Designed miniproteins, single chains, continued (2). Designs and how they scored, part 7

Each design is a single chain, and the fold is of that chain. pLDDT is the mean over its residues in the fold that is shown.

## One batch from the design tools (miniprotein)

Design m4210
Fold by ESMFold2-Fast:
Structure m4210 (fold): chain A 65 residues (1-65)
Amino acid sequence: TTVSTQKLSEVVPMEKADEVLEELKKASGPTKVGDKTVTLSDVSVEPEENGKNARVSATLTVTTP
């Protein structure tokens, strides 16, 4: 069994930040992809100082049997 962890980060327009955050929260539970299990955790959104964009971040964990 191998476990790998990657940090994901994407800058999105502020008007899309809530939509992206909700999508990631729905996907945060363990999801089976083939023989692997993929989990998204630590989902967060941080508005940028200009108020135009937000950084959406998550931790991706992939478990291989």
Scores: mean pLDDT 77

Design m4211
Fold by ESMFold2-Fast:
Structure m4211 (fold): chain A 94 residues (1-94)
Amino acid sequence: FEETLRKVVKILDEEEKLKEEAKNADEAKIEELNAKARSKREESIEVFEKFDEIVKEKGLSDKEILEKLLEIAKKDESVSESLIKRIEEELKKA
């Protein structure tokens, strides 16, 4: 399960970085970034399907999932502060 969580964190971090780049980009760059985001989601479908299967099998709550994602994100120094902050904010609401 931890390996699947690490893959999910990496995908979410890559999407977060693309969103930040898009905020200050011109139209051509935004189209390129959106195309990359779509490609990454397509490649990541199997990871999210596996993640959902494990979550259902273990009966994990949204709060427990967010706590585990946050632990993985904090251990990886390459993960953006933006993603860590977003997970922490969602966890406070859960």
Scores: mean pLDDT 75

Design m4212
Fold by ESMFold2-Fast:
Structure m4212 (fold): chain A 73 residues (1-73)
Amino acid sequence: GHMELEELKKKIQEEIKKHVEGLAEKIEKETGIKPKLELKDGRILTLTFEYEGKEYVETVDLDEAAREALSEL
């Protein structure tokens, strides 16, 4: 039902968040510099890291990413 879809969406958002956190750990191990992870409005996840003296900022909308993942199931 409708409630089951919302629960699945939340689970997908948590799995995406775990994946990004895992990427941050790999970046830290490779560069020796801890990336910055920020979650805004419970939806926008931002990863900031430094590589070879340059700053990189990547953002993921957990709501959009979960919607896309659901469409591929």
Scores: mean pLDDT 78

Design m4213
Fold by ESMFold2-Fast:
Structure m4213 (fold): chain A 108 residues (1-108)
Amino acid sequence: SAETRKKLEEELRKLVEEAVRRLEELIERGELTEEAIRAIVEELVERVKRLAEKYNLSKEEQKEALIRAMGEFTERAVELLRERGLYDLADTVAKVVGEVLGKALAEL
């Protein structure tokens, strides 16, 4: 239903917001590394997969949810890092997201 789709979109947005907040906290502590970025991205993928199972999404709908959530996370994370002059870490986010998302999509 349209109402079910709206709830799914709201829950996906919250997962992305939580991932971005965690990344911001690590930036502020000077602890943002490639390994930390990978942990955030892998956790976001796992949470999106669990949400997809909760809403009984098809494989194609699960792929769309993953692509959307990871795209939104990447856009927001890259913008935040670039605003802080952390260009190498911004490139690392795009690389890690591509690797982790590619693996997740291949497993569906």
Scores: mean pLDDT 90

Design m4214
Fold by ESMFold2-Fast:
Structure m4214 (fold): chain A 69 residues (1-69)
Amino acid sequence: APSAAQVAAARAALERRSGRALSDAEATAGLNFAMQASGGSADEALAAIERLSPEEAAGLQDLARQMAA
């Protein structure tokens, strides 16, 4: 499981890119989704999140919200 620091980093990155607030549960869901896409590495997932466009970040945030519900 990702650390609290990695979840906080994912939340901060997604919030910066999308301009919307994100809960820790939503950030955890989004990071876990990105980790599946990047072969299970939290560091690679965080790097991928930081490379997202604002539109891609908003899309991941919406998906994360659905997954955390």
Scores: mean pLDDT 80

Design m4215
Fold by ESMFold2-Fast:
Structure m4215 (fold): chain A 93 residues (1-93)
Amino acid sequence: MSTAEIESELETARKLAELAKSSEDPASRIEYAERAVEILSKILDDLTDNKELLKKARVVLEEAMEPLTGKPEIKKYDKLGARLLFLEAAADA
């Protein structure tokens, strides 16, 4: 995937995370957050060579996780968060 395509997907995920955070309806919050996480999961392997994109992806994930804190759906984000941390560490090593 090209850098421009990755940035476009990250921007889409960021907007979905904002919708998840700003929505007053619990079901809508979960749906938007899950869609943001799905996009991040799709592009993860393409982020390994760019620390700034990895950092942006982590910020989007943290924003998507806020409305799900204490809910069962948070477990989906734990695995993605661990993978992003692994990729950041690998980029630094």
Scores: mean pLDDT 69

Design m4216
Fold by ESMFold2-Fast:
Structure m4216 (fold): chain A 66 residues (1-66)
Amino acid sequence: SPLEKLLAQEEADLKALEAEIQALEDKIKADPNPSVKDIITLNVFKISLGSTKLVIERIKKKLAAE
């Protein structure tokens, strides 16, 4: 179904975002004086991660209702 294709794409995008967050967290942890820009960017990515997870759960619920 079109929703299954959308779900697969959103899950792929989620994995890519999780990888970006992990790389940025590792960078911040390795730096004794991390930049404010990196900290802000990490927080923005974490908000986006939460939004993407909510979208995925909504698609899954719609798919289960079919």
Scores: mean pLDDT 85

Design m4217
Fold by ESMFold2-Fast:
Structure m4217 (fold): chain A 97 residues (1-97)
Amino acid sequence: GVELGKEGYKLGKEGLELGRAGKAEEAGRLSALGGGLGSEAAKSGTEEAIELAKKAGKLSVEGGLAGLRSSRNSKEVALATGGALSGIGAITLAELI
């Protein structure tokens, strides 16, 4: 749980940095992975993993939104949207546990 949360946090942070740099596709992909790993961390149910899931989810939402602002085609919009939704899922799951 905790290791998945740490990896999700790392990928979410990288996705946000890439989104701010205008790399919409990579931002979307990394944000989706960060949110997904955050959701898996939350499912472990430990307090530390849940806090990491919330942080990973928040960064994945921000990365997906930054990717959306930088998107130039429908593929980039879809990937960035998926990243943001993945982050929302991680936050929602962590808050419900």
Scores: mean pLDDT 85

Design m4218
Fold by ESMFold2-Fast:
Structure m4218 (fold): chain A 75 residues (1-75)
Amino acid sequence: LVQEAEKLGTQGIESLLNGNVTKSGNLFSQAGDLYHQSGQNDRAIFWYNIAARLYESLGRHEEAEALREKKEEIA
């Protein structure tokens, strides 16, 4: 789980650098999910915050809100 989460985070950064913000947001959200499943709540919150901000910048408010709710359940 942790190794897969790290891979998704790296892929998300690469997608962002290539200008694919939507793919980046999806990958960061998935990384957060895997960190949460592994019990690494602080890392999950970190990646959810980044993904939510990216979704918000894209006007994808419902997806951003879902990530904020996941963060509240963890905290």
Scores: mean pLDDT 81

Design m4219
Fold by ESMFold2-Fast:
Structure m4219 (fold): chain A 99 residues (1-99)
Amino acid sequence: SLEESLKKLIRYLKILIEVLEYLLELLEQLSDLKEIEEAMKKKLEEWFAKNPDASEEEKREVETAFEEALRLAKTASKEQIQAYIEKLKEILKKYEEEL
């Protein structure tokens, strides 16, 4: 249904925002891309350890969010990532209002 599709999109947007906010914290503390990549991998491993009963779909969503964050770490400035997070939060609010 449209409602189920919207709920899945809302769930993914929430995950992506959280992962990108963590990336911003790392970018404030670390200047080395390799250290950022290692910290992100550790965070992903921690998520799997804390969520052993997560569905295959939820695991893919989390992995996809981390892959997108790592892509942005390589290609985007801190300011661009912050602007993207703000835009995602606006989109999330609109979708939540449709439920």
Scores: mean pLDDT 88

Design m4220
Fold by ESMFold2-Fast:
Structure m4220 (fold): chain A 56 residues (1-56)
Amino acid sequence: SDKVIDDLKKKAKDSSPTQKKIVDLAMNQGMSQSQIAKKLGISPSTVSKHLKKVSK
């Protein structure tokens, strides 16, 4: 059953890198959604969507 645990660890590490960066910039840098969007080259709507997913 160690193989199942190893697979679960890999899936847990496969969280969206964009989502993680958005959360890090918002929490550690205190950046607004618009500033994060500009920095990452994505729309503010996309940033808002990712932040909403993290809060769930």
Scores: mean pLDDT 69

Design m4221
Fold by ESMFold2-Fast:
Structure m4221 (fold): chain A 61 residues (1-61)
Amino acid sequence: GAEALAARLAREEGAAAGLPAADIDAVARAVVDYVRANPAAATEREILRAVRLTVRAYADR
C-alpha cells in the first residue's frame, strides 16, 4: 500500500543521499505519518515528492 511505498522510497532516497541509518528511519517515519494523515494525496508522485523534500531537509541540518 501507500505506507509501504513511502517507507521503501524513504530508505532508497535517504541511502542515495548518504543519510545515516537513524536519519533514514526518521524520514521513513515522517513520510509514513504524512501518508496516513493525507490518504487522498498519497499518489506515487506526491509520496516521492514528500520523500525528496524530507531527505533534503535532513541532509541540510
Scores: mean pLDDT 85

Design m4222
Fold by ESMFold2-Fast:
Structure m4222 (fold): chain A 100 residues (1-100)
Amino acid sequence: MKKEKIKELAIEILKNVESDPEKAKELAAELYKLMEEIFEEWKKDEEKYKEFLEKAKKLEEELKKVEIKDRKELVEELLRAYLKLAGFSDEEIEKILKEG
């Protein structure tokens, strides 16, 4: 299932973001490819496509307002957005991020 693969990649990215940044980067690229496939499906659903664009824009605006010095914090925020768009509940997202 795509959801299980997204969950596994998110946990592995967080585990490696401090100890093995290169591996975390490779895993993030895999997650992005998987999300890109989901994005193409949302393109056929106008409401989901609009929500995705609004969330992406909001994240970009917040990044411009805050001096983000911690890469782990930025990665966690990005993973929260992706997991929510993939259909995970807020409770499931918190459990996934704690496993990282």
Scores: mean pLDDT 68

Design m4223
Fold by ESMFold2-Fast:
Order: C-alpha cells, then structure tokens, then sequence
Structure m4223 (fold): chain A 68 residues (1-68)
C-alpha cells in the first residue's frame, strides 16, 4: 500500500513541477492530466492516494514559490 501512495505523491509532484517548468502547457491540458492521475491514485490507494497526489502537487507548488 505504501508503494501506491508514493506513486500517487510522485505523480502529483511531477505534474505540478512540469506545469511550472513548461509555461507553454495549456491549463486545460494540465487539468485533464490531473483528473486522470487523481482517478488512478484513487483506484490504486483510495483516499490515501488522493491525499498523497494532492500533497505532491502542494509541495511542488511551494518549492516553485521559493524561487528555485
């Protein structure tokens, strides 16, 4: 179960980081990818996967705001 939540976290982190690193990606494309990955996380790890995915996105966003 830990592996599934780790994968969900990594997916959320990677998506948010990609969105900030590649400003040419449309918001609609990012939202579609987010929904797909979130649904996969939910299927593989339930609510824990959803929470891990959101945490990954939040941490990547915070890291970007640190101006790194």
Amino acid sequence: MAAATQAAYDAGYALAKEAFANPDLPDEEIRKRMQTLLEQARREAGQAGVDAFKQGMKEATAEYREKK
Scores: mean pLDDT 78

Design m4224
Fold by ESMFold2-Fast:
Formats: structure tokens, C-alpha cells, sequence
Structure m4224 (fold): chain A 72 residues (1-72)
């Protein structure tokens, strides 16, 4: 179980992680990009399952990960 505070932190880390991967997509290897995407997908799934993000916010983060995946 994650506390409400832990879920908020996990959401913020997912947002920061997506931004980081987007900014560094050209400099990271495809393997490192895919590892980062998988890690962030698992984290995002957890915060979504616990209703810690809105559907709109979740969709934006997933769209960001899909853009990074297209660059891998």
C-alpha cells in the first residue's frame, strides 16, 4: 500500500521522468529509453489504479511515453 503522500510523489516522479526522457531521447540509447518507458509505465499504472491522477493527466502522461517510444 502507498500512502496518499507517496502516491502524489510517484505522480510527480512520473511527470518528471516523462519530461526527462523526452528531452534526452536523442542522446539515450534505444535500450535505455525502453527501460525508462517500462519503469514509468509501471509507476503510472500504480498511481492510476489508486486514483492519484485524473483521466486527463493520465492520458497526457501516456501520450508522452508513446512519443518517447516512437523515438526509440
Amino acid sequence: DLSEAELIIERMLAEAGVRYLMEHAATLSPEKLLEGIEFLERRLDKVVANNAVSDEEAAELRAGLDRVRALA
Scores: mean pLDDT 77

Design m4225
Fold by ESMFold2-Fast:
Structure m4225 (fold): chain A 84 residues (1-84)
Amino acid sequence: KSPLEVALEGFARLAAALKARYPQLSALVDEILAELRTLSLEQLEELEERLREVGEEIGKREDLSREEALEELLRRALELAREV
């Protein structure tokens, strides 16, 4: 399989696990997966780097619950996926 296919399969497995644990976030996760499937490998790598920075920022937020932090991270992921 191509590196892009391997990466997308990885994201699909992560998404399935996330949807199983937080079914209320399923629609948002599905939107993110749809956007990820339109990206090149280079765009996915850029997104991954930017998400790492955003994850650190959100992780420092004491005003958010774990679920709220995850939802905010997913919302930022969708926005970034549309920008790259």
Scores: mean pLDDT 77

Design m4226
Fold by ESMFold2-Fast:
Structure m4226 (fold): chain A 64 residues (1-64)
Amino acid sequence: MEERVKKLVDDFIKTYNLKISKEKAYEAALEAVRELKAQGVPLTDSRLELAISEKLLELQRKEE
């Protein structure tokens, strides 16, 4: 598993105090990475942060 993705997920959960499981958050983040790879988009930090944050905020909204 990518330590970089895990760190981004952990930082985002901490910053926004998200009420989601780390397991689900990590799964959603990995899905976002897979989608970006499938689209041939360069995996820059800014692209990863944007895609991951969008997936995590969507999960948070559905869990509430």
Scores: mean pLDDT 76

Design m4227
Fold by ESMFold2-Fast:
Structure m4227 (fold): chain A 58 residues (1-58)
Amino acid sequence: MDELAERVRELLDELGLTAQDVLSLLGTSGGRRMLEAIADRLGVSVGAVLDALERLAS
């Protein structure tokens, strides 16, 4: 989980986004697609990415 949060942070930094930015988009199709793309790239579940984003936004 900690390693996953670090990987997610690195990806978001490359994109110029914060975890809060991604979380604010979860009510949209684009936000859901973004979660799926991150999950696919990291080889984890969408739920795991969501948990990592919530930790980074805390």
Scores: mean pLDDT 78

Design m4228
Fold by ESMFold2-Fast:
Structure m4228 (fold): chain A 95 residues (1-95)
Amino acid sequence: SETEKLLREIERLIKELLELLRRNAPEEEIERVLERILALVAQLPPREAMRALVLAESALTMEKMLLLVQGKPVPEALDRAIERLRAEEARLLAA
């Protein structure tokens, strides 16, 4: 189905986003991938959209926890991405 194709592309982009964050890639590149994820999420039915947003937020939150446990600095872009995902979740719940 189209929904399954979108979900697979979102999962691939989440992995790409994590790799960019781990490499300390430029903020503009990180933001581009995040916006691509959100654009695909906007094409999903509400339930699948929420599931995709929660999956992305969970992946980024886990990465943040791993960095903190290792005593490594947390990129500002990582915190901004988490907050953006939470804002989209709140928007979807309010609809």
Scores: mean pLDDT 89

Design m4229
Fold by ESMFold2-Fast:
Structure m4229 (fold): chain A 68 residues (1-68)
Amino acid sequence: GAMTAPEVLTLPPGSTVGDVLAQLGIDPSEVEVFVNGQPASLDTPLRDGDVVELRKGDERRFVVVRLA
């Protein structure tokens, strides 16, 4: 199927959507970002277990955030 299993990223507490994109090496201008199904900005704070969805054209990528 077009959907793969979600990736898990470990980030420090207080991380934002921008930190996810930086960790993945993704340009924020090239993707639409959603957190738990809601539109999000780069400044959106993340919580342990949040699901970040990245959309680029027809591609969807899911990342589960782990705060450590």
Scores: mean pLDDT 79

Design m4230
Fold by ESMFold2-Fast:
Structure m4230 (fold): chain A 77 residues (1-77)
Amino acid sequence: MYTVDEKLKKVLEKYVKGNTYTAGELTRALGDILEEHYDPETGKVILDDELAEIVGKKEFPLNSPEILKAIEKHVKK
């Protein structure tokens, strides 16, 4: 099971409950985040300010590995 830092935990509280997560729970929550922030007019994922601070960038192509890699830095084993 994994834990996350306080900033990522506040984001994840909308999608998953608890203080520890399975890999499946994290993957599902990330999928929900990407779907919620997908802009059909531009074809991009546009993050809010809290997620942009975690990831370091506000806008991504739909299939960008940067979001997952940046979030992984906030995940503890």
Scores: mean pLDDT 74

Design m4231
Fold by ESMFold2-Fast:
Structure m4231 (fold): chain A 104 residues (1-104)
Amino acid sequence: MEEELEPLEAPKPSDEEVEEAIRRIEERIEKGEPVNPEDSRILLIAASYSKEELERLIRLLVRQARKFGAPVEALEKALEDAKKLGVSEEIIEEIEEVIEERKK
């Protein structure tokens, strides 16, 4: 509906860079360590270029929320964006489940 401006100062990350960032984030989440901002930045930039990368970012947000109790507001915004962009039903359901867990 609106024209979206892509980040011109940050070129689209390679698939390898995204996979490495995801792996590092997953390792930190599993260990209960805070996620590195650099890795989160790579995923955020990738998500602005691709629905597939947005889905990956959302899945990591869900995992982080389960480990660290991310704010419900952030999850609800991610759910709205996911629905608007037409991401898979499976990912939408995962976000909704975590939101329900956090509201208790």
Scores: mean pLDDT 69

Design m4232
Fold by ESMFold2-Fast:
Structure m4232 (fold): chain A 82 residues (1-82)
Amino acid sequence: MLSEEEVREKFIEKMTEIEKLMKAKNVPYDKINEILDLAAKVFNKLVEEGKYEEALSFADTLLNLVKEGKFDEAIKLLKEKY
C-alpha cells in the first residue's frame, strides 16, 4: 500500500531527475520553471484526490517525455491535466 509520504518522496526523486535532464539539454530556465511548477500543481491535485498510482504514473509519463526532448508536449500534457 502506497503511503502519501512514499508517493511524495518518489515524486521529488523524479522531479529532481527531470530538472537535471532539462539543464543537461540546455532548456531555457523559464521553461524548466514552468514545467516543474505545473507538475507540482498536477501532482498535488492527484494526491489530494487520493489518486496515488495515477500521480506516480503521471510523473513517469512526464519523465519519459523529458528524456525524449518533447518539452512542448510535456507542457501541453501538464496544462490538460491541471
Scores: mean pLDDT 83

Design m4233
Fold by ESMFold2-Fast:
Structure m4233 (fold): chain A 65 residues (1-65)
Amino acid sequence: YSVNIRVAAHDLGLSVEEAERLAREVLEGGSLDKIAERLMAKGVAKDREEAIRLAEGLAKALQAS
């Protein structure tokens, strides 16, 4: 199921602007590994598999918005 970016941002405790920025980087061909490292460094994700899952979820949410 597609969810909109506002719902995804709220679920992750991010502003819609922050979530959209991350999702945009995924959609623009950014490296998932690099994005995952950023999410882990920010404390948004504890490990790589969680970070990748969150990044992909944000991309899906942005496309639904």
Scores: mean pLDDT 73

Design m4234
Fold by ESMFold2-Fast:
Structure m4234 (fold): chain A 143 residues (1-143)
Amino acid sequence: SAAEAAELAARDAEGRTPLMVAAREGDVERARELLARMTPEQFGARDDEGRTALHLAAREGHVEVARLLLEAAIRLGYDLLARDDVTGATALELAYEESHWEVVRLLVEAYRRLGIDPDRQFTLPSGEVVTLAQLERILSRVS
């Protein structure tokens, strides 16, 4: 309905949609309810910092919300390599910066399922550039 579409598209003071707020807060039930009603355009919405719901879940380390968002992104054909406007970081780089290793593992697995090139480069918080294949090897050493 139009009222439901308006609810899904509503923005807070930071330009965040309800899905982004649920992702930032780790609200699994709210994220699940919103994702059931969502279009690809609504899923790909960005806040005032250019961040999607996936960026926010990854930064905060909300594993189960990140899992729901990744399954939705794969289903909807959304770009998991989207960069924020402040740091130029992907969701993976944000999760890595905060040492949210389980979210990093979920993202790497999703990239594999999508057939992302093993030679695709990512910039770590150290400034070191690594490939997706090298990230998989690093993750084998991190708990």
Scores: mean pLDDT 81

Design m4235
Fold by ESMFold2-Fast:
Structure m4235 (fold): chain A 99 residues (1-99)
Amino acid sequence: DEELREGLRVIAERGGLLVIVGDDEEKRKELQELARKLGVKSLTVNSDEEEVEKAERALRETPPDAAKAVMLTDPENASDEELRIQDRLSDVIFENSTR
């Protein structure tokens, strides 16, 4: 996906963080590998509360001016739980970026 690759390049150039959310392990691996090849720092998060809390902490510790993004492994087929986690992490980005 060219649009995805362009977004990842922007994050890499700004020294930011990408959080990849989803329970599909194969898609998480593919997206994390793509991020790695483009020099993007990334975290993977499943529906486990401990992993979500780790991602929230990492986003809060990332500088306000750094590029931060949350991405679903499969937005078209995302579960209600995956969408809830994306919203929760996006709120953390907004809160820390607008302080």
Scores: mean pLDDT 77

Design m4236
Fold by ESMFold2-Fast:
Structure m4236 (fold): chain A 87 residues (1-87)
Amino acid sequence: MTPEEIRELVREHLPTLLKEIEEIAKKVEEGEEMTERAKEVAEIYKKNGAIEALRWILARETGDESYLELKTEEEIIEALVELALKE
């Protein structure tokens, strides 16, 4: 799979990923039994939205704080493409 094909897949699936973050936050607010990590994600989403929550997840899971510096959806797409190519 080419980097351009991966970029297209990431772009197409990013809205779904952001909706999943929103659903996690909704489940936490509705009192469903969720992990501490899911509760942390929900708190960030509630204050700053799904993009900020996604940046936090990426930084925490990779140990790379540079993900927190991403400013636009396009920068997040490129970061996800680079992460996918490392595998």
Scores: mean pLDDT 76

Design m4237
Fold by ESMFold2-Fast:
Structure m4237 (fold): chain A 67 residues (1-67)
Amino acid sequence: MGYAALLRAAQERKGLSQRELGEIAGISPSTVTVMLNAPDDYSAAEIGERAGVSKQTVLNLVATLLS
């Protein structure tokens, strides 16, 4: 499962809005939307580049939601 698919599944399971995910990651809700809509075969670096954030920001959000 790709990072974007993991983020979408975690968001749905936890009942979190794009705003709440943005609050967790310290990013805008629009940036979260770009990350969630990335292709499932995208790496964390590719999602970060598409969303205008670092690879580490993507990985931190995934780690937080899967903890």
Scores: mean pLDDT 80

Design m4238
Fold by ESMFold2-Fast:
Structure m4238 (fold): chain A 109 residues (1-109)
Amino acid sequence: SSRLETARQNAETLLAGMDKVLAGTATPAEALQIAASAVALGELLEEVGGVLSPELRAFVAEMRLLAQAASTPLGAQGALDYLKEHAEELAAAGRALAERTLAALEAAL
């Protein structure tokens, strides 16, 4: 399905991006891509009737704020610095969101 392909692309962007954050190699432009990918995964899960846990809902809301900040050159560095400060926690939440969204979309096929 087109939704499943979009979810796979966003999951790949989120997970690869967070790996770069953990490695210290992520750029400010990638901070926007990472945050936006998490938001897209949350929206795709909701579109197929999936339910975000309170923790994943908080994560998606946080990533939405980071995406808004990262949409400007001045905010992009701040968003990257925030991702670096919370890298382990946000990487774990991102993996949980990606797994949940992909499982829900595969079940909807």
Scores: mean pLDDT 88

Design m4239
Fold by ESMFold2-Fast:
Structure m4239 (fold): chain A 90 residues (1-90)
Amino acid sequence: MSQEDIDALVEATLYLIKAVVALNTAKKYEKNGDFEKAIQSYEEAIEWARKALEAAKKIKNPVLRDDTIQAAEGLLKEAEENLKKAKEKL
């Protein structure tokens, strides 16, 4: 693995961590009935997941790239589905 691959993986991983934190924050607000704050946090999770997906595409190692893309796509899908449901409760 090259330093360039390590840098791309680190960047993607940092965005994935931010997406997970935002998604978990949104779920906590939703459980408390705070749908406006839940929506905001789901939108933040979507933004970070999209940035993670773009960073993941820069990884040249195909196994790490594909695994990281799948992780980012999974978070994006979950955040988008939960955002839609939260908006229906407003």
Scores: mean pLDDT 89

Design m4240
Fold by ESMFold2-Fast:
Structure m4240 (fold): chain A 63 residues (1-63)
Amino acid sequence: MKVSPEEASRIATELFLRAGVPPEQARKIAEALIEGNFDEALRIAKEAGPQAYKLLKERLEKL
């Protein structure tokens, strides 16, 4: 399954605004999602914090 650039951008913005993920890390997560590399996206989110990881996981489960 591939995430659209628009969906990836929305998820990255939500991670920045609600989970305190720095803009550079949020961008890397969006790029990984667009590439279909969900494991890498979740790894970056986990490094940013438990709230970022939880939020990203919940968004991916709804796709």
Scores: mean pLDDT 82

Design m4241
Fold by ESMFold2-Fast:
Structure m4241 (fold): chain A 95 residues (1-95)
Amino acid sequence: PLKGTQALQVAQVIADKAYELTGKKLSENEITIIGMLLHGTLRQHWPLTRAQLAELIRDLLRQFGVRLTDEQLEKVTDAVVAKLEELGIHLLPDP
């Protein structure tokens, strides 16, 4: 469970890393919507595994016209995991 402000911080990390990797820049409104969608999804379905988080990131970015390769998705997921750990939030362990 992220606070709304923390979900927005995670959405910013997603947008910044996606821009770095693809050159596609998301608007402030799109980043806000991603943060709202993250807040809702993580509130209902936390805890997630790393694989489930990666799939959520892929689906969110795809909705806004950002298509990542599997390698690029791993890099975005790594950045998000690092941000979640900074916020004291840890993923469900994989089996």
Scores: mean pLDDT 84

Design m4242
Fold by ESMFold2-Fast:
Structure m4242 (fold): chain A 104 residues (1-104)
Amino acid sequence: MEAEKKAASEAALKKMDETIEEAKKNAEKAKEKVKKSKDKGEAANEAMREIGASMQKIAETAKEAIKTAEAVGDKETKEKIEKKAEEMIEELEKEAKEIAAYAS
């Protein structure tokens, strides 16, 4: 029971870390595409849509991971997931604002 609870929390945190890493890679790739594009406005709009989708995926993954950690009583892992999700969403919002400048 203890080992199973710990494994569930660790799996939830790992899933969150993997989702964050994927989101970071996607944001950097989107930003690079905008810089290299001849049509920066259209590329910026596409990149902002992709970042928005990444933010939604982070929010959904965090919701599921938090539910898992809460169900097993792991408050520390729940707090870590909440903080990681909040920080990554804030970073993606910042990246989206930078990309939006290319559409202007």
Scores: mean pLDDT 83

Design m4243
Fold by ESMFold2-Fast:
Structure m4243 (fold): chain A 75 residues (1-75)
Amino acid sequence: SLSDRFDYLVQAVSIYESTGDKEKALEYLKKAFPDIEVKEEDVEPLIELAKQLLSTPGISVEEIVKRLEEYLRKR
């Protein structure tokens, strides 16, 4: 579900910010975006974009996930 995918995204951000564990963050990002290939080199830019979106007032969960998917598809 979208809620489960968002939870995985938040966990990826939290793990990477608190531990720097890129491999564990990648595991959660792959669960957040199951229909798109997420590579190790995507972790840092995707986490940075996710942090910007999560700190944006009034943004919906649907919009956050959509913008991150668009980043992954257009890279």
Scores: mean pLDDT 86

